# Designed miniproteins, single chains, continued (5): the designs that were tried, part 20

Each design is a single chain, and the fold is of that chain. pLDDT is the mean over its residues in the fold that is shown.

## One batch from the design tools (miniprotein)

Design m16660
Fold by ESMFold2-Fast:
Structure m16660 (fold): chain A 75 residues (1-75)
Amino acid sequence: TPGMRRVFRLVGSRMSSTLTNTSTLVSFYRSTLSLPRYLRNTNTLSLNVWNTSRRMNRGVRLGRRGLVGRGMRLV
């Protein structure tokens, strides 16, 4: 949708490295993938770690309380 592109452009400006990486992965995912669900899971996992604090919709934060705690304490 058009609104999505606008938001995506803004995010790209903030997360240039991540956006570029995601774009490349998406292109690869669309080209050929034996397990698109598997690859997406791997990509989502990395993105989840990156957005763990921001994206609470996954619940991964609750599962990784210990990891978050130690990270918050150290950094």
Scores: mean pLDDT 48

Design m16661
Fold by ESMFold2-Fast:
Structure m16661 (fold): chain A 100 residues (1-100)
Amino acid sequence: ENKKLAQDFYDRGLLYYKKGDFKRSVRSFEMSNSFWPSSQSYFNLGKSLRDLGDFESSVRYYQGAISLDPTNRQSWYNLGVSLDDLGRTDEAQKYYKLAE
């Protein structure tokens, strides 16, 4: 039940993201995570928040994605990108290295 609701909201989040509606994308991925937290929904929350310019929240959600699935190298790389956007360049370099 909750996993199906999470998937339905996740799919809506992807659709909004594709349309460039990043605010509704964020809301949909937040709803998805409220029913069933997943590395994939945290990752896409991070992406949508970065596209909105909320780099601090983006970092937090990429860290959550890594905690759930440390093998997703894109999460490590994108964490570095958001840290660079915040001017935290030394930290960004560390995470780029971990994404290799």
Scores: mean pLDDT 88

Design m16662
Fold by ESMFold2-Fast:
Structure m16662 (fold): chain A 91 residues (1-91)
Amino acid sequence: HVLKPEQKHVVHTTALALRIISGEVTEEDLAEIERLLGPEVAEEVRALAEEMRKEVSDGTKKANLEKIFELMERLRPIAVAFVKAREAEMA
């Protein structure tokens, strides 16, 4: 059958954290971020993800990698905070 709820939670939390870092968040992800970290953080993630998409959407190898890595570093502490908040819900 499916994974235990606790195992599914860890897998889903990890996948969402990776999507935050890469700027590939969904509306469902943003709603979860807003629930755990607040609306200002959710809007910051949305703005950073949109900037990331603009850098990547040129589709060329000439994409500004330095800018992409800078955006990822801004998203990383948010992803870490999200993981900690979600793990606290399971505790």
Scores: mean pLDDT 75

Design m16663
Fold by ESMFold2-Fast:
Structure m16663 (fold): chain A 99 residues (1-99)
Amino acid sequence: MELEKVEEEVKRTQAEVDRVKARGDALIADPSATVEEIYRAQNEADSARFRAERVQAKAENLYKKYGEKPKKLMEEAQRIADEATRYANRLKELGEKKE
């Protein structure tokens, strides 16, 4: 049950990060994107990154407690957190370049 709950959180977090990536990629490709739209996307990316880091910590705790069984879940959560961090950084760079 604990493992299943964290698996569901990982899937939901991946979907959130995927939405942030789609929005971020669209803004990076759009020269008419406003500073307000970029800041909004930065806030969404930071929220997704924070949630991904929290889910990663939960997955790591399960790995420490149960060993090999949650290893794939821990690796998946870490991949999602790395991806969320990458997009948060890219949107910060976009904001800095805009004005």
Scores: mean pLDDT 81

Design m16664
Fold by ESMFold2-Fast:
Structure m16664 (fold): chain A 82 residues (1-82)
Amino acid sequence: SPDIEKLKKRAEELLEELKKIASDPSVPLEEKQKKAEEVLAELKKWLELAKKVAVEPLLEWIEEKIKEVQKIAKETVEKEAA
């Protein structure tokens, strides 16, 4: 589905942007956390939409992306707190 492909591309773009911001030492921790929360909120919204259409592969894919965002957020806080 073109809509599913577009959603996956957008999710990957958001994740790459988050990774870039999270790894940038010039970006304040607050901005990194805010970006992680924004990406997480968008992915959770897409997860709920995927549940409604019952597309199992898409559901599993979005859940994995949510885990990646949560890991980046956790590692960013731990790195900045050190």
Scores: mean pLDDT 80

Design m16665
Fold by ESMFold2-Fast:
Structure m16665 (fold): chain A 107 residues (1-107)
Amino acid sequence: SEEEELSKRIRENTLQKRLSKEELDLGIEIGVKRIERAVEATVEANRIVREVMKEFGIEELEDEEYQELLRLASRPIFDGLVNNRPEEGIEEARRLVREKAEEIKRR
């Protein structure tokens, strides 16, 4: 898997000279969990952005605007996952995406 390859590369490079095995193992464990949360946050952010686009009747966005909405949504979702409050993160993301969609629609 990509996680196994990433873990192997981290263990086999210059980090082994600067970190103890225990620190390296802990860092990899934390890093993997962070990547998993980032993926989950991105998937949920895309879902919210698409739902809000449908709600507001926005059929097409420029790639730049779509990426901006995706970034705007993913941050509070990721923070919610980190703080063990995923529902609050989703609600905040939905609020922020709706505010930005209203702004885009006014232009």
Scores: mean pLDDT 82

Design m16666
Fold by ESMFold2-Fast:
Structure m16666 (fold): chain A 60 residues (1-60)
Amino acid sequence: SLSDLVEEAVRRAEAANREWFEEVNERIKAEKDEEKRARLIQEEVERFRAAVARELARLA
């Protein structure tokens, strides 16, 4: 099903980018400015979506 493909794409994106996500999450945790933290979170979300889309394209 499509949901199974999306789940597998997410799993692969997380595995392939584990170190990058860990680094970005530490930067987010260290940021005290709410506006800067929001921008870091937005960038992480956009990059994660792109990574999932890339893995989904490989599976389809």
Scores: mean pLDDT 83

Design m16667
Fold by ESMFold2-Fast:
Structure m16667 (fold): chain A 61 residues (1-61)
Amino acid sequence: LSEADRVEADLALAVMYLYILGRKDEAQALVDQVTALIAAGDLAGAQALVDAALAAAKAAE
């Protein structure tokens, strides 16, 4: 798995959690921000955003 593939997989999980919680606007904002970071080549920043969002979504269950 490439670093980009890992970010995409973790992003999909975070988006699913946010949708289950009814936080669809937050899910869309996360997708937009992560996509912009990947396009800029900042995979570390993208991974950090996804990790933070996933942790926050899990804590909000």
Scores: mean pLDDT 79

Design m16668
Fold by ESMFold2-Fast:
Structure m16668 (fold): chain A 73 residues (1-73)
Amino acid sequence: SGPMVDDVMEQVEEAEEALKEGNKEEAIRKAERALTGAQGLVDFARASGNEALEAGGREALERAKRVLEEAKK
């Protein structure tokens, strides 16, 4: 089963927090985990026809990607 929206969003928030703390290495590691979880959630939601889960997964995907892009600078 794919991850739940709340679990994936928590991973995103942890990645964002690491970035704010200036720990780029930890931010990248957590953002990559969040990105994988968000992609899995979107895929699962599409397969199951769950529009609310898909929307949540897409938001998590965007936020995780943003952290990863910022941390790589």
Scores: mean pLDDT 83

Design m16669
Fold by ESMFold2-Fast:
Structure m16669 (fold): chain A 115 residues (1-115)
Amino acid sequence: MEEELRRIEELARRMVEAAERGDVETARRLAEEAARLVERFLKETDDLEAKLRAVEIFTEGMIKVAMLTDDRDLIDLIIDLLERLRDVTTDPEVQLELDIGIGIIRIIKGVKELE
């Protein structure tokens, strides 16, 4: 559990750093890898606090990437990955956290499309 949370945090950090460099391909790969780990974690654990922590780390990283990138396809991938995680979980608290993250990223996308 602790090891998996650290791995998710490390992938989120590297994903943000890749976006800061304009390395869209690396950011995309790391986002997909992090989403797979979070999906597995949500399916394998019954600890609500741990689930919320994993989702918090992941959504914060995704919001930062969306803010940093000008690549629309990467923003669309991030939204798709978060929506997939929402569909995997039945915990209303986890679903709410994901819906908030998705909402923020959709606003970021809309603002960037007006520029």
Scores: mean pLDDT 87

Design m16670
Fold by ESMFold2-Fast:
Structure m16670 (fold): chain A 97 residues (1-97)
Amino acid sequence: GSELSEEEMYKEALEYMEYLLKEGYSLVSATASAVGIMAARGYLEVAEKILEEAEKRGLSEEVARLLREAMRYTKEGRYKLAAEKVNEAVRLAKEEE
């Protein structure tokens, strides 16, 4: 396919997050999935924009911080540590509900 702009990648990531929310995923899980895919593809600025949008939708600063750590580990190829941070974020979000 053709190369997508950062703006087009943001729209794709946001649509994917919205799709997961419609399928019944929690805000933290939908956000973690969208952010993780963008980070793994090297679109870190897009991943950060998705995280900022999730914070506007009610994601706590502490949960967002854990997802930022997961994003950093994903960028470094440290997928096991990224998964551990995502699991911690999901657990914390459940304790806040």
Scores: mean pLDDT 83

Design m16671
Fold by ESMFold2-Fast:
Structure m16671 (fold): chain A 79 residues (1-79)
Amino acid sequence: MSRREIIAEGLALLSEVAKLPESEEVKKAKEFIWRGIVALLRGDDAAASRYFRLAAEYLEKAGYNELARKAYQLAEDAE
């Protein structure tokens, strides 16, 4: 995927996660998705991959396994 496509998918994921009931894990997932998007805008693909992986881990902790899978995919695409 291009960097622009990963940013678009990241924004879509952020929008989806923002609809969830707020918990500490969901807050952290949103923070890390946003940090991943910002890293991509700065051209830092390695940082973006790391942030999307962290977001996926927090989504898993919150019990949102399908959203976590999407975040892991973004991490792989950014790598």
Scores: mean pLDDT 87

Design m16672
Fold by ESMFold2-Fast:
Structure m16672 (fold): chain A 74 residues (1-74)
Amino acid sequence: MRERIIEATEARVERRKEEITKLVKEGNSLALQKLIDEIADEVARELGLSPAERELARWVAYSKVAEIQREIIS
């Protein structure tokens, strides 16, 4: 299950990378947080996750968004 959560979450972040990049450049932290929660909720619905597994999905999404932020900011 963990590997499926990671793969599904990373795939969803990658599909929304253009939107994430725009929000990062705008400095819109609230919209980024909402997007991270939205991705976690989508993965939880898709895979039928427990609350603890949904939190794993949220951490994976947060980590991936943070990587994108670091790449943009240098």
Scores: mean pLDDT 83

Design m16673
Fold by ESMFold2-Fast:
Structure m16673 (fold): chain A 65 residues (1-65)
Amino acid sequence: DLDEAMVEIAAAVLETSAGGVVKIRIEGKEVIIRHKPEAEALGKEIYEQMKKVAEKAGFKVRYEE
């Protein structure tokens, strides 16, 4: 499924680009995003990018706590 593959690729690319201050994990049909407090703005940008890709594939996006 191309849409599911795009979720995995987007998560890997965006996490790598964040240089360790944002982490993304995928559990079942959930994308879980954690960011350091000082990286809130970047975390929000990554959340919005992941949401656009994930919703097309039927995934939910949430922050880790």
Scores: mean pLDDT 84

Design m16674
Fold by ESMFold2-Fast:
Structure m16674 (fold): chain A 93 residues (1-93)
Amino acid sequence: MLEQALDEAAERALAEGRDSYDIAKELVKKYNISFEEAKRLAREAMAAEGVELTDDSFETLRKLSKSEEDFVTQLVGLAIEARARRLAAERAA
């Protein structure tokens, strides 16, 4: 369910050139994505690209965020961007 929505969001970001943050904001509201869910999604997406998100990484992102909702939205945006990059690479092959 949420995985499919993220794949569709990545496709839309690539095809329409839309801001991943705006798409992430829509998904956070629609699926009522919790902080723990967003953190898991970002970690899984970045790990697939060989990047480990540590507690230190999350603390840094939190300090750059205007609110908890903004932080959650940024984490979901990272997951969308990672999926969009993977989709673009697959299509370029």
Scores: mean pLDDT 78

Design m16675
Fold by ESMFold2-Fast:
Structure m16675 (fold): chain A 100 residues (1-100)
Amino acid sequence: SSEELAEKILELFEEMVKLALEDPDLSEEAKRELLKLYEEIKEIYKQYLEGKISLDEFKTKVLELLSRAVKIVEEESKNPKIINEVKRLFIEALGLLDKM
């Protein structure tokens, strides 16, 4: 279902944020922004489950938040393993959005 796909996207985003928070190269400002993006995606997920936003609005907003998270990691991380894993999770999340 779209709800199950949305839950999996939230789980992938949580994994991306957890990986980034463990990266010593990321500034405290970047880590705060990533945590803020995680709170924002949780709220969007809740609004979607409650029928307060459409599927198209969910997809648009989630894509924006995912893109911002990846950009933060790519700009500040010096660890290719973290960068590559975050990008892999991003691509998986995009694939799930396309199936919704």
Scores: mean pLDDT 90

Design m16676
Fold by ESMFold2-Fast:
Structure m16676 (fold): chain A 92 residues (1-92)
Amino acid sequence: MEELKNQLKEVIERLKKAKTKEELLAELARGAELLLEVIRELYPDQPDLIARAQQLLDASLAQAKSLSEEELKKFAEQFVELIKTLIDYLEE
């Protein structure tokens, strides 16, 4: 879990530094995969929950690809806040 938390913190910093839509999308995709790994680690015996989380993350990334650069920056800011909230819960 500590390694996943550190990788999520790295994604936050990269999202803050991203200048292009391509860079934002790449870091959002990495963040989504790391979030899915966190869910797998917390709920390894709930395959239906993991599958639903994967579907929601895939749908969110598909939506992100359709956004303008300005809208995508707002989306990334909300995603960063979600990751921060999750990290805080994992750290207590």
Scores: mean pLDDT 82

Design m16677
Fold by ESMFold2-Fast:
Structure m16677 (fold): chain A 77 residues (1-77)
Amino acid sequence: MEEQARKGGESAANAVIEAAKKKPLTEEDARGIRESAVEAGKTNPEVARGGMRYAAEIVKDVNPEAARGLREGAEAI
């Protein structure tokens, strides 16, 4: 379960990176990623926090706004 939730976070981060290669991510995109991670984290908040922080580190150089939203989401859990 924890590994599966973390895998979900990594998969979401990879999708964000691939999307960012085609266009800049919007704040709306960042919100969607955060909402998905929070929903997954209802089962294990600690794993959700870790996954969001991991995703934020991956995307921070590509889209700082998306990284900020993910960090705020992790703090909200």
Scores: mean pLDDT 63

Design m16678
Fold by ESMFold2-Fast:
Structure m16678 (fold): chain A 80 residues (1-80)
Amino acid sequence: MKVVLKLDDYSELELELPEEVTGEELKEALIAKGVPEEIAEVLSEYIKEKLGEKATAEEIEKFVEENKEEIIEYLGKNIL
């Protein structure tokens, strides 16, 4: 399933995800799209913590759109 993750007004990531997504699958999809491994790991762990071990690709897309500021703050605190 094709989804768009919009973290801010300047960055959109178009990912191909299964209908049900694990944190590991999300991490691999992010890395495949050129997201640095450290960022992909922390972001996928954060989403897993908020949505659970498995979420739908649509739930992930909506969560990122609705919580983009919080996600950016979390990444800034946990990376570097």
Scores: mean pLDDT 75

Design m16679
Fold by ESMFold2-Fast:
Structure m16679 (fold): chain A 110 residues (1-110)
Amino acid sequence: LDSIVQRAKDLLDNIDSLSVEEAVKRIVDLVLELAEAINAPQSIIDRLKELGEKLVNAKTAEELKKYASKIMGLLQLYSLTLSEEEQKKVREFLDLLTGVMKKILEKLEK
């Protein structure tokens, strides 16, 4: 978990050097790695893969917001089944993802 959170921080720090497409792909990779690290059921991992593919193929700010919010919501809901320490790490990760998504949306609204 700590390595995944650190990589999310690194992504946020370097977001301005990345294309929207590259940043979105890195978000999806981190989301799937987080799901595996917290031992999410295969059904949740499969749903995150489906939503991640839709996020990568999103062409508008509205679609990006829609699929990102579904991914973050699913992770937040599942985190409630985890230990308090794991819930705190998932929350930190989701806060970092929110920061990354805000930066991506700013790039698209230009």
Scores: mean pLDDT 84

Design m16680
Fold by ESMFold2-Fast:
Structure m16680 (fold): chain A 65 residues (1-65)
Amino acid sequence: MDEIDAGVYAIYLAVASVAGDVELREEGGRLVITLKSDSERLREAAEKYAELSKKLGTKEVVIEE
């Protein structure tokens, strides 16, 4: 279930990236999510994805504002 939840948040963040509300980049083997929107929902989605990625052991996720 965590894999499915991570997938849902990943899709949400990918859509937000296309819309220009978030920037996704890789830095030092980490995924860096830069929040460009003052959206609490977007921040919550990024935080949930980071939590799930850590739990699944896939990749370290860092959130920047």
Scores: mean pLDDT 76

Design m16681
Fold by ESMFold2-Fast:
Structure m16681 (fold): chain A 68 residues (1-68)
Amino acid sequence: KLDEVLARLAEAIAAGDTQAIENAVYELSKLLADKPLGELAEALRRAIAGHSVTQAQADAITKGLAKG
């Protein structure tokens, strides 16, 4: 399930789909809610690696995290 959420997040970033980014980040934060914060940070770092994110996409990530 974690790998599926990470794949969806990477695809959403590549597609520029801000709603999909927000939803994927929220799901990721819930899956890692019982883990150290470093694991969530590392997962997000890997998902965005190699992508240029717009301000709107960055805002979607922040919104997803705020819901977790």
Scores: mean pLDDT 75

Design m16682
Fold by ESMFold2-Fast:
Structure m16682 (fold): chain A 101 residues (1-101)
Amino acid sequence: SELVLTEEDAKSILDFAENHAEEYLESLRFFADSPAADPRAREIARYTLERIEKESKNKEEKAIIAAAGIIAMSRGLDEKELEEIIEEEKKRLELAKKLLK
């Protein structure tokens, strides 16, 4: 996707990062622990949760990683593709912060 954001998109990204990250974390935990989940989705969920644990006190960055994990699971992507999404979503978060200053 192109890194083109409206003010509405920017507000949505920041609201998600600040207030809704737990919904995505709950979903990731569910899939990581589910024996009936697709093995690939389970692998991505577990990888995403471990990736989040490596982040220190940056709540917004943890939210972005959680969102990227859900996207990767929904699209059947691998860990390399997940890291590419994480990089793109981090760029979108920084752009949103700059746009709303």
Scores: mean pLDDT 75

Design m16683
Fold by ESMFold2-Fast:
Structure m16683 (fold): chain A 55 residues (1-55)
Amino acid sequence: GSGAGAAKMGAAGMPAAVAGQMGERFGHISREAGAAAAKSKDEAEGEKLGAAGRV
């Protein structure tokens, strides 16, 4: 295919489709990964809030 077509597919991405299918396939693993990801995101948000509050 053309580079534009491939780039468009990449830009549109398959984040929802890939994440959804992987999540369902790896019920157990996805649950643990989700918990870890949630913690990382929560900590990142906390850090950003702390930085914003400091100044």
Scores: mean pLDDT 55

Design m16684
Fold by ESMFold2-Fast:
Structure m16684 (fold): chain A 111 residues (1-111)
Amino acid sequence: MEPLVTVEADLNDPEVNEEIGRAFDILREAQAAGLPDEFFRAHITVTSAEDARALAEAVRKVAEILMKLKRGEITIDQAIEELRRLLAETTSPAAKAVLQSAIDYLEKLKK
């Protein structure tokens, strides 16, 4: 299944390529589990192997939070608060982009 997320990265760096692959595997599994299509329409630019690792971790955390929300284990407000905390803790531009996309999606659902 092709991810709807577009990523711009230097795929000639084997560390970047490995972490981008990991992020896409997580996104593919999350999409198969029924996460919202709007989340997967983000455009993400990756600048380093460290940024790629931060992206993979952010995608994993977002998927976990959204799955908890889908299961009714947390509220939309709690999900947004946790995502904002993660956004404040990251220095990765790619991780910030994916976290902000998730926050924007959930804020739209509150209306």
Scores: mean pLDDT 70

Design m16685
Fold by ESMFold2-Fast:
Structure m16685 (fold): chain A 78 residues (1-78)
Amino acid sequence: SEAERYLSQGDYEKAIAEYEKELEKDPRNTEAAFNLASLYEQLGELDKAISVMERQLEVDPDNEIARNMLATLRKRKA
């Protein structure tokens, strides 16, 4: 994907923008949401990573990947 290409180049701002575009097209795209949240976590933007996963659970409350990642991110912030 375009986002993965930007990640390989170290262009994190463009990678974020491309993942956000993927989620605008498909809010249920768990892979894009997970990758975006993981990227925010790597950049130290824990609140932004948490927000991405919270939005996933609003769209799909049974999403175990989002629930597990959200629990981990909240524990790191505490």
Scores: mean pLDDT 85

Design m16686
Fold by ESMFold2-Fast:
Structure m16686 (fold): chain A 62 residues (1-62)
Amino acid sequence: MSILDIIREEFPDLSEFDAEVLATLAVMAAASGKERPTPEELARITGISLDTAKRILEELYG
């Protein structure tokens, strides 16, 4: 599953552009640190739900 698909599942009312921006921000936030962030940290930085943050981290890091 792509990060964009995860964002679309949680935020179906977002425009395609806004969903792509949020997906990009989530990937950047997850990858910007020297260590893998916790789901709680990713949710805090991006404003997404903990469940969405967990799914994004699973997709990026396995």
Scores: mean pLDDT 77

Design m16687
Fold by ESMFold2-Fast:
Structure m16687 (fold): chain A 98 residues (1-98)
Amino acid sequence: KSLDPDELEAEILTGLGRIALAVGDYETAEKNFREALKSPNPLARARALRALGEVLAAQGRLEEAARAYEEAIALAEPVDPALAAEARALLERVRAEL
């Protein structure tokens, strides 16, 4: 599973986006996370959506962040309950700020 080329590409893009987010380059972070969403792998897309929600929330785009987390939860719940729980906690934080 870790050698799936589509999952690997999405993981690299998500990693690059997280580095960009850490240095405050929100435009590059969002671009990389949105590119990762083109993956046919639902778990890779769930990880990218969670990360996209984080960059959207950092920009104050709370409604868009909430939608990204909701999609991440839906994709993650059947395959990665821990990722779904993380996205749910982030969604509750964003909803508290709305």
Scores: mean pLDDT 84

Design m16688
Fold by ESMFold2-Fast:
Structure m16688 (fold): chain A 87 residues (1-87)
Amino acid sequence: MSLVEEELEEELMEVARRGLEAGKEGGSAKSAAAGTAAALLAIGGITEGTLLARKGDDEKAREAARRGLEQAREALRRAEEAAEAAK
């Protein structure tokens, strides 16, 4: 298992889920692209954190997961804004 905190992994997975949802509900290429980007950024944060944890650098693993979460949250905001603008 990843040495990233479970709360960070749960947040990243929730952002991925919401990003995919926003992409589906937005009904536009822009919403789909932004939602997919949010999901990919969240998965990237988990992946980088896991790779760093395997190298024995728990601190860097946590920092990578936090950066991924911040980037994913920004992408999710853009996806939700694109879906809202379609109304």
Scores: mean pLDDT 71

Design m16689
Fold by ESMFold2-Fast:
Structure m16689 (fold): chain A 85 residues (1-85)
Amino acid sequence: SVMDLLVEAEKLAKKNNDKKALQEIIKAQSILTAYRMGQLSGPLSAEQRARVIEKFSEAIEEAKKHADEETQKLLDEAEELVRRA
């Protein structure tokens, strides 16, 4: 799942002491949680969904700038799964 990939990425960022990558990974987790909570009020419009995906992708891309190659691969998979969901 997307959350499983982000949790694994978080563990790698902690192991590597990359606080900037860690901060952005936690931000991406929060964006996904907010998206799920928003859906409880009814399905989001296409425009609202696109904005959430945009914010998520911004956090992932920022995390990738500071993450190692292994963490970057997990983040790429998480972003692709969010786009497909």
Scores: mean pLDDT 81

Design m16690
Fold by ESMFold2-Fast:
Structure m16690 (fold): chain A 64 residues (1-64)
Amino acid sequence: SAEAEAYVARGREALAAGEYSTALGYYDRALQLDPQNEEARRGRVEALAAALGEPVPATFPALT
């Protein structure tokens, strides 16, 4: 659907910007609309893998 494709496009933009958690959210929405969308599924896997290795901010207050 056009709506699912729009979410896939937004997910791709977020991925390119390094906003992996945001990209994952957009791909999840696309899959909610079209569960068999291969592009969304692929993007979700890419975003999830990148998020698992996401760099920590320069200072993390929770650690001290």
Scores: mean pLDDT 73

Design m16691
Fold by ESMFold2-Fast:
Structure m16691 (fold): chain A 69 residues (1-69)
Amino acid sequence: DPVARDAEFTKELSEELREAQEKYTEEMKRFAELLRNTTPEQLEELRKLLEERAKKLGAWYNEMMERLK
């Protein structure tokens, strides 16, 4: 049953995405708090690191969204 398979795949994917987003959000909050106490130089470096992580996550998310189309 293709409909049942797609529904199950979507459910699994949404659960994985939620877990990934929760972990990402937690890590982002931690870094955001760290940023409050950093110098401008350290702040820029940390922002760059976070952008790289966000870009990687976004690429994964986009791939999953394409699969759902």
Scores: mean pLDDT 71

Design m16692
Fold by ESMFold2-Fast:
Structure m16692 (fold): chain A 85 residues (1-85)
Amino acid sequence: MEEIEKLRKEYEDFKKKAEELVNQIKTLRDQAQKLSDEAEKNPEKREEYLKKIRELQTQIDELNSKIAEYNKKMEELKKRIEELE
């Protein structure tokens, strides 16, 4: 019925949002790797690059936290769907 369809749609929406955040984390990790490589090539600016890497790591941690929230909501939706079947 319509209620189960709505819960399934919400599950798919959270799944898509989580996948988008995973892709963002991959981009941030690639940026951090490039900064790490530049820090090795420019020892005098190493501290500046390490600060930027730490800022990127903070953003990655925040995105991972948000993915965990979406995964929890997806688990709750899945349990609710199973109870209505």
Scores: mean pLDDT 85

Design m16693
Fold by ESMFold2-Fast:
Structure m16693 (fold): chain A 74 residues (1-74)
Amino acid sequence: SDEELRRAIERAEERGRKAMEEINKRLEEVAKEVGVSVEEVKNEMTDIGIAGEAPSFDAMLEKAKERLLAEKKK
């Protein structure tokens, strides 16, 4: 029934929302630790992703943190 499909979509949306909330929390934590904006963390992660230098989101995030901390030592 259409009701079962609608409930499945609603559950998928809730799971997606929770996943995005956790990602945003992790980005915010790294931004605070480094003393940069979330946008700066995202930009660094994008560069790492394009270069294929990290096997996972966690590895990308840690590498972005290291690079941003190195820049802050200017």
Scores: mean pLDDT 78

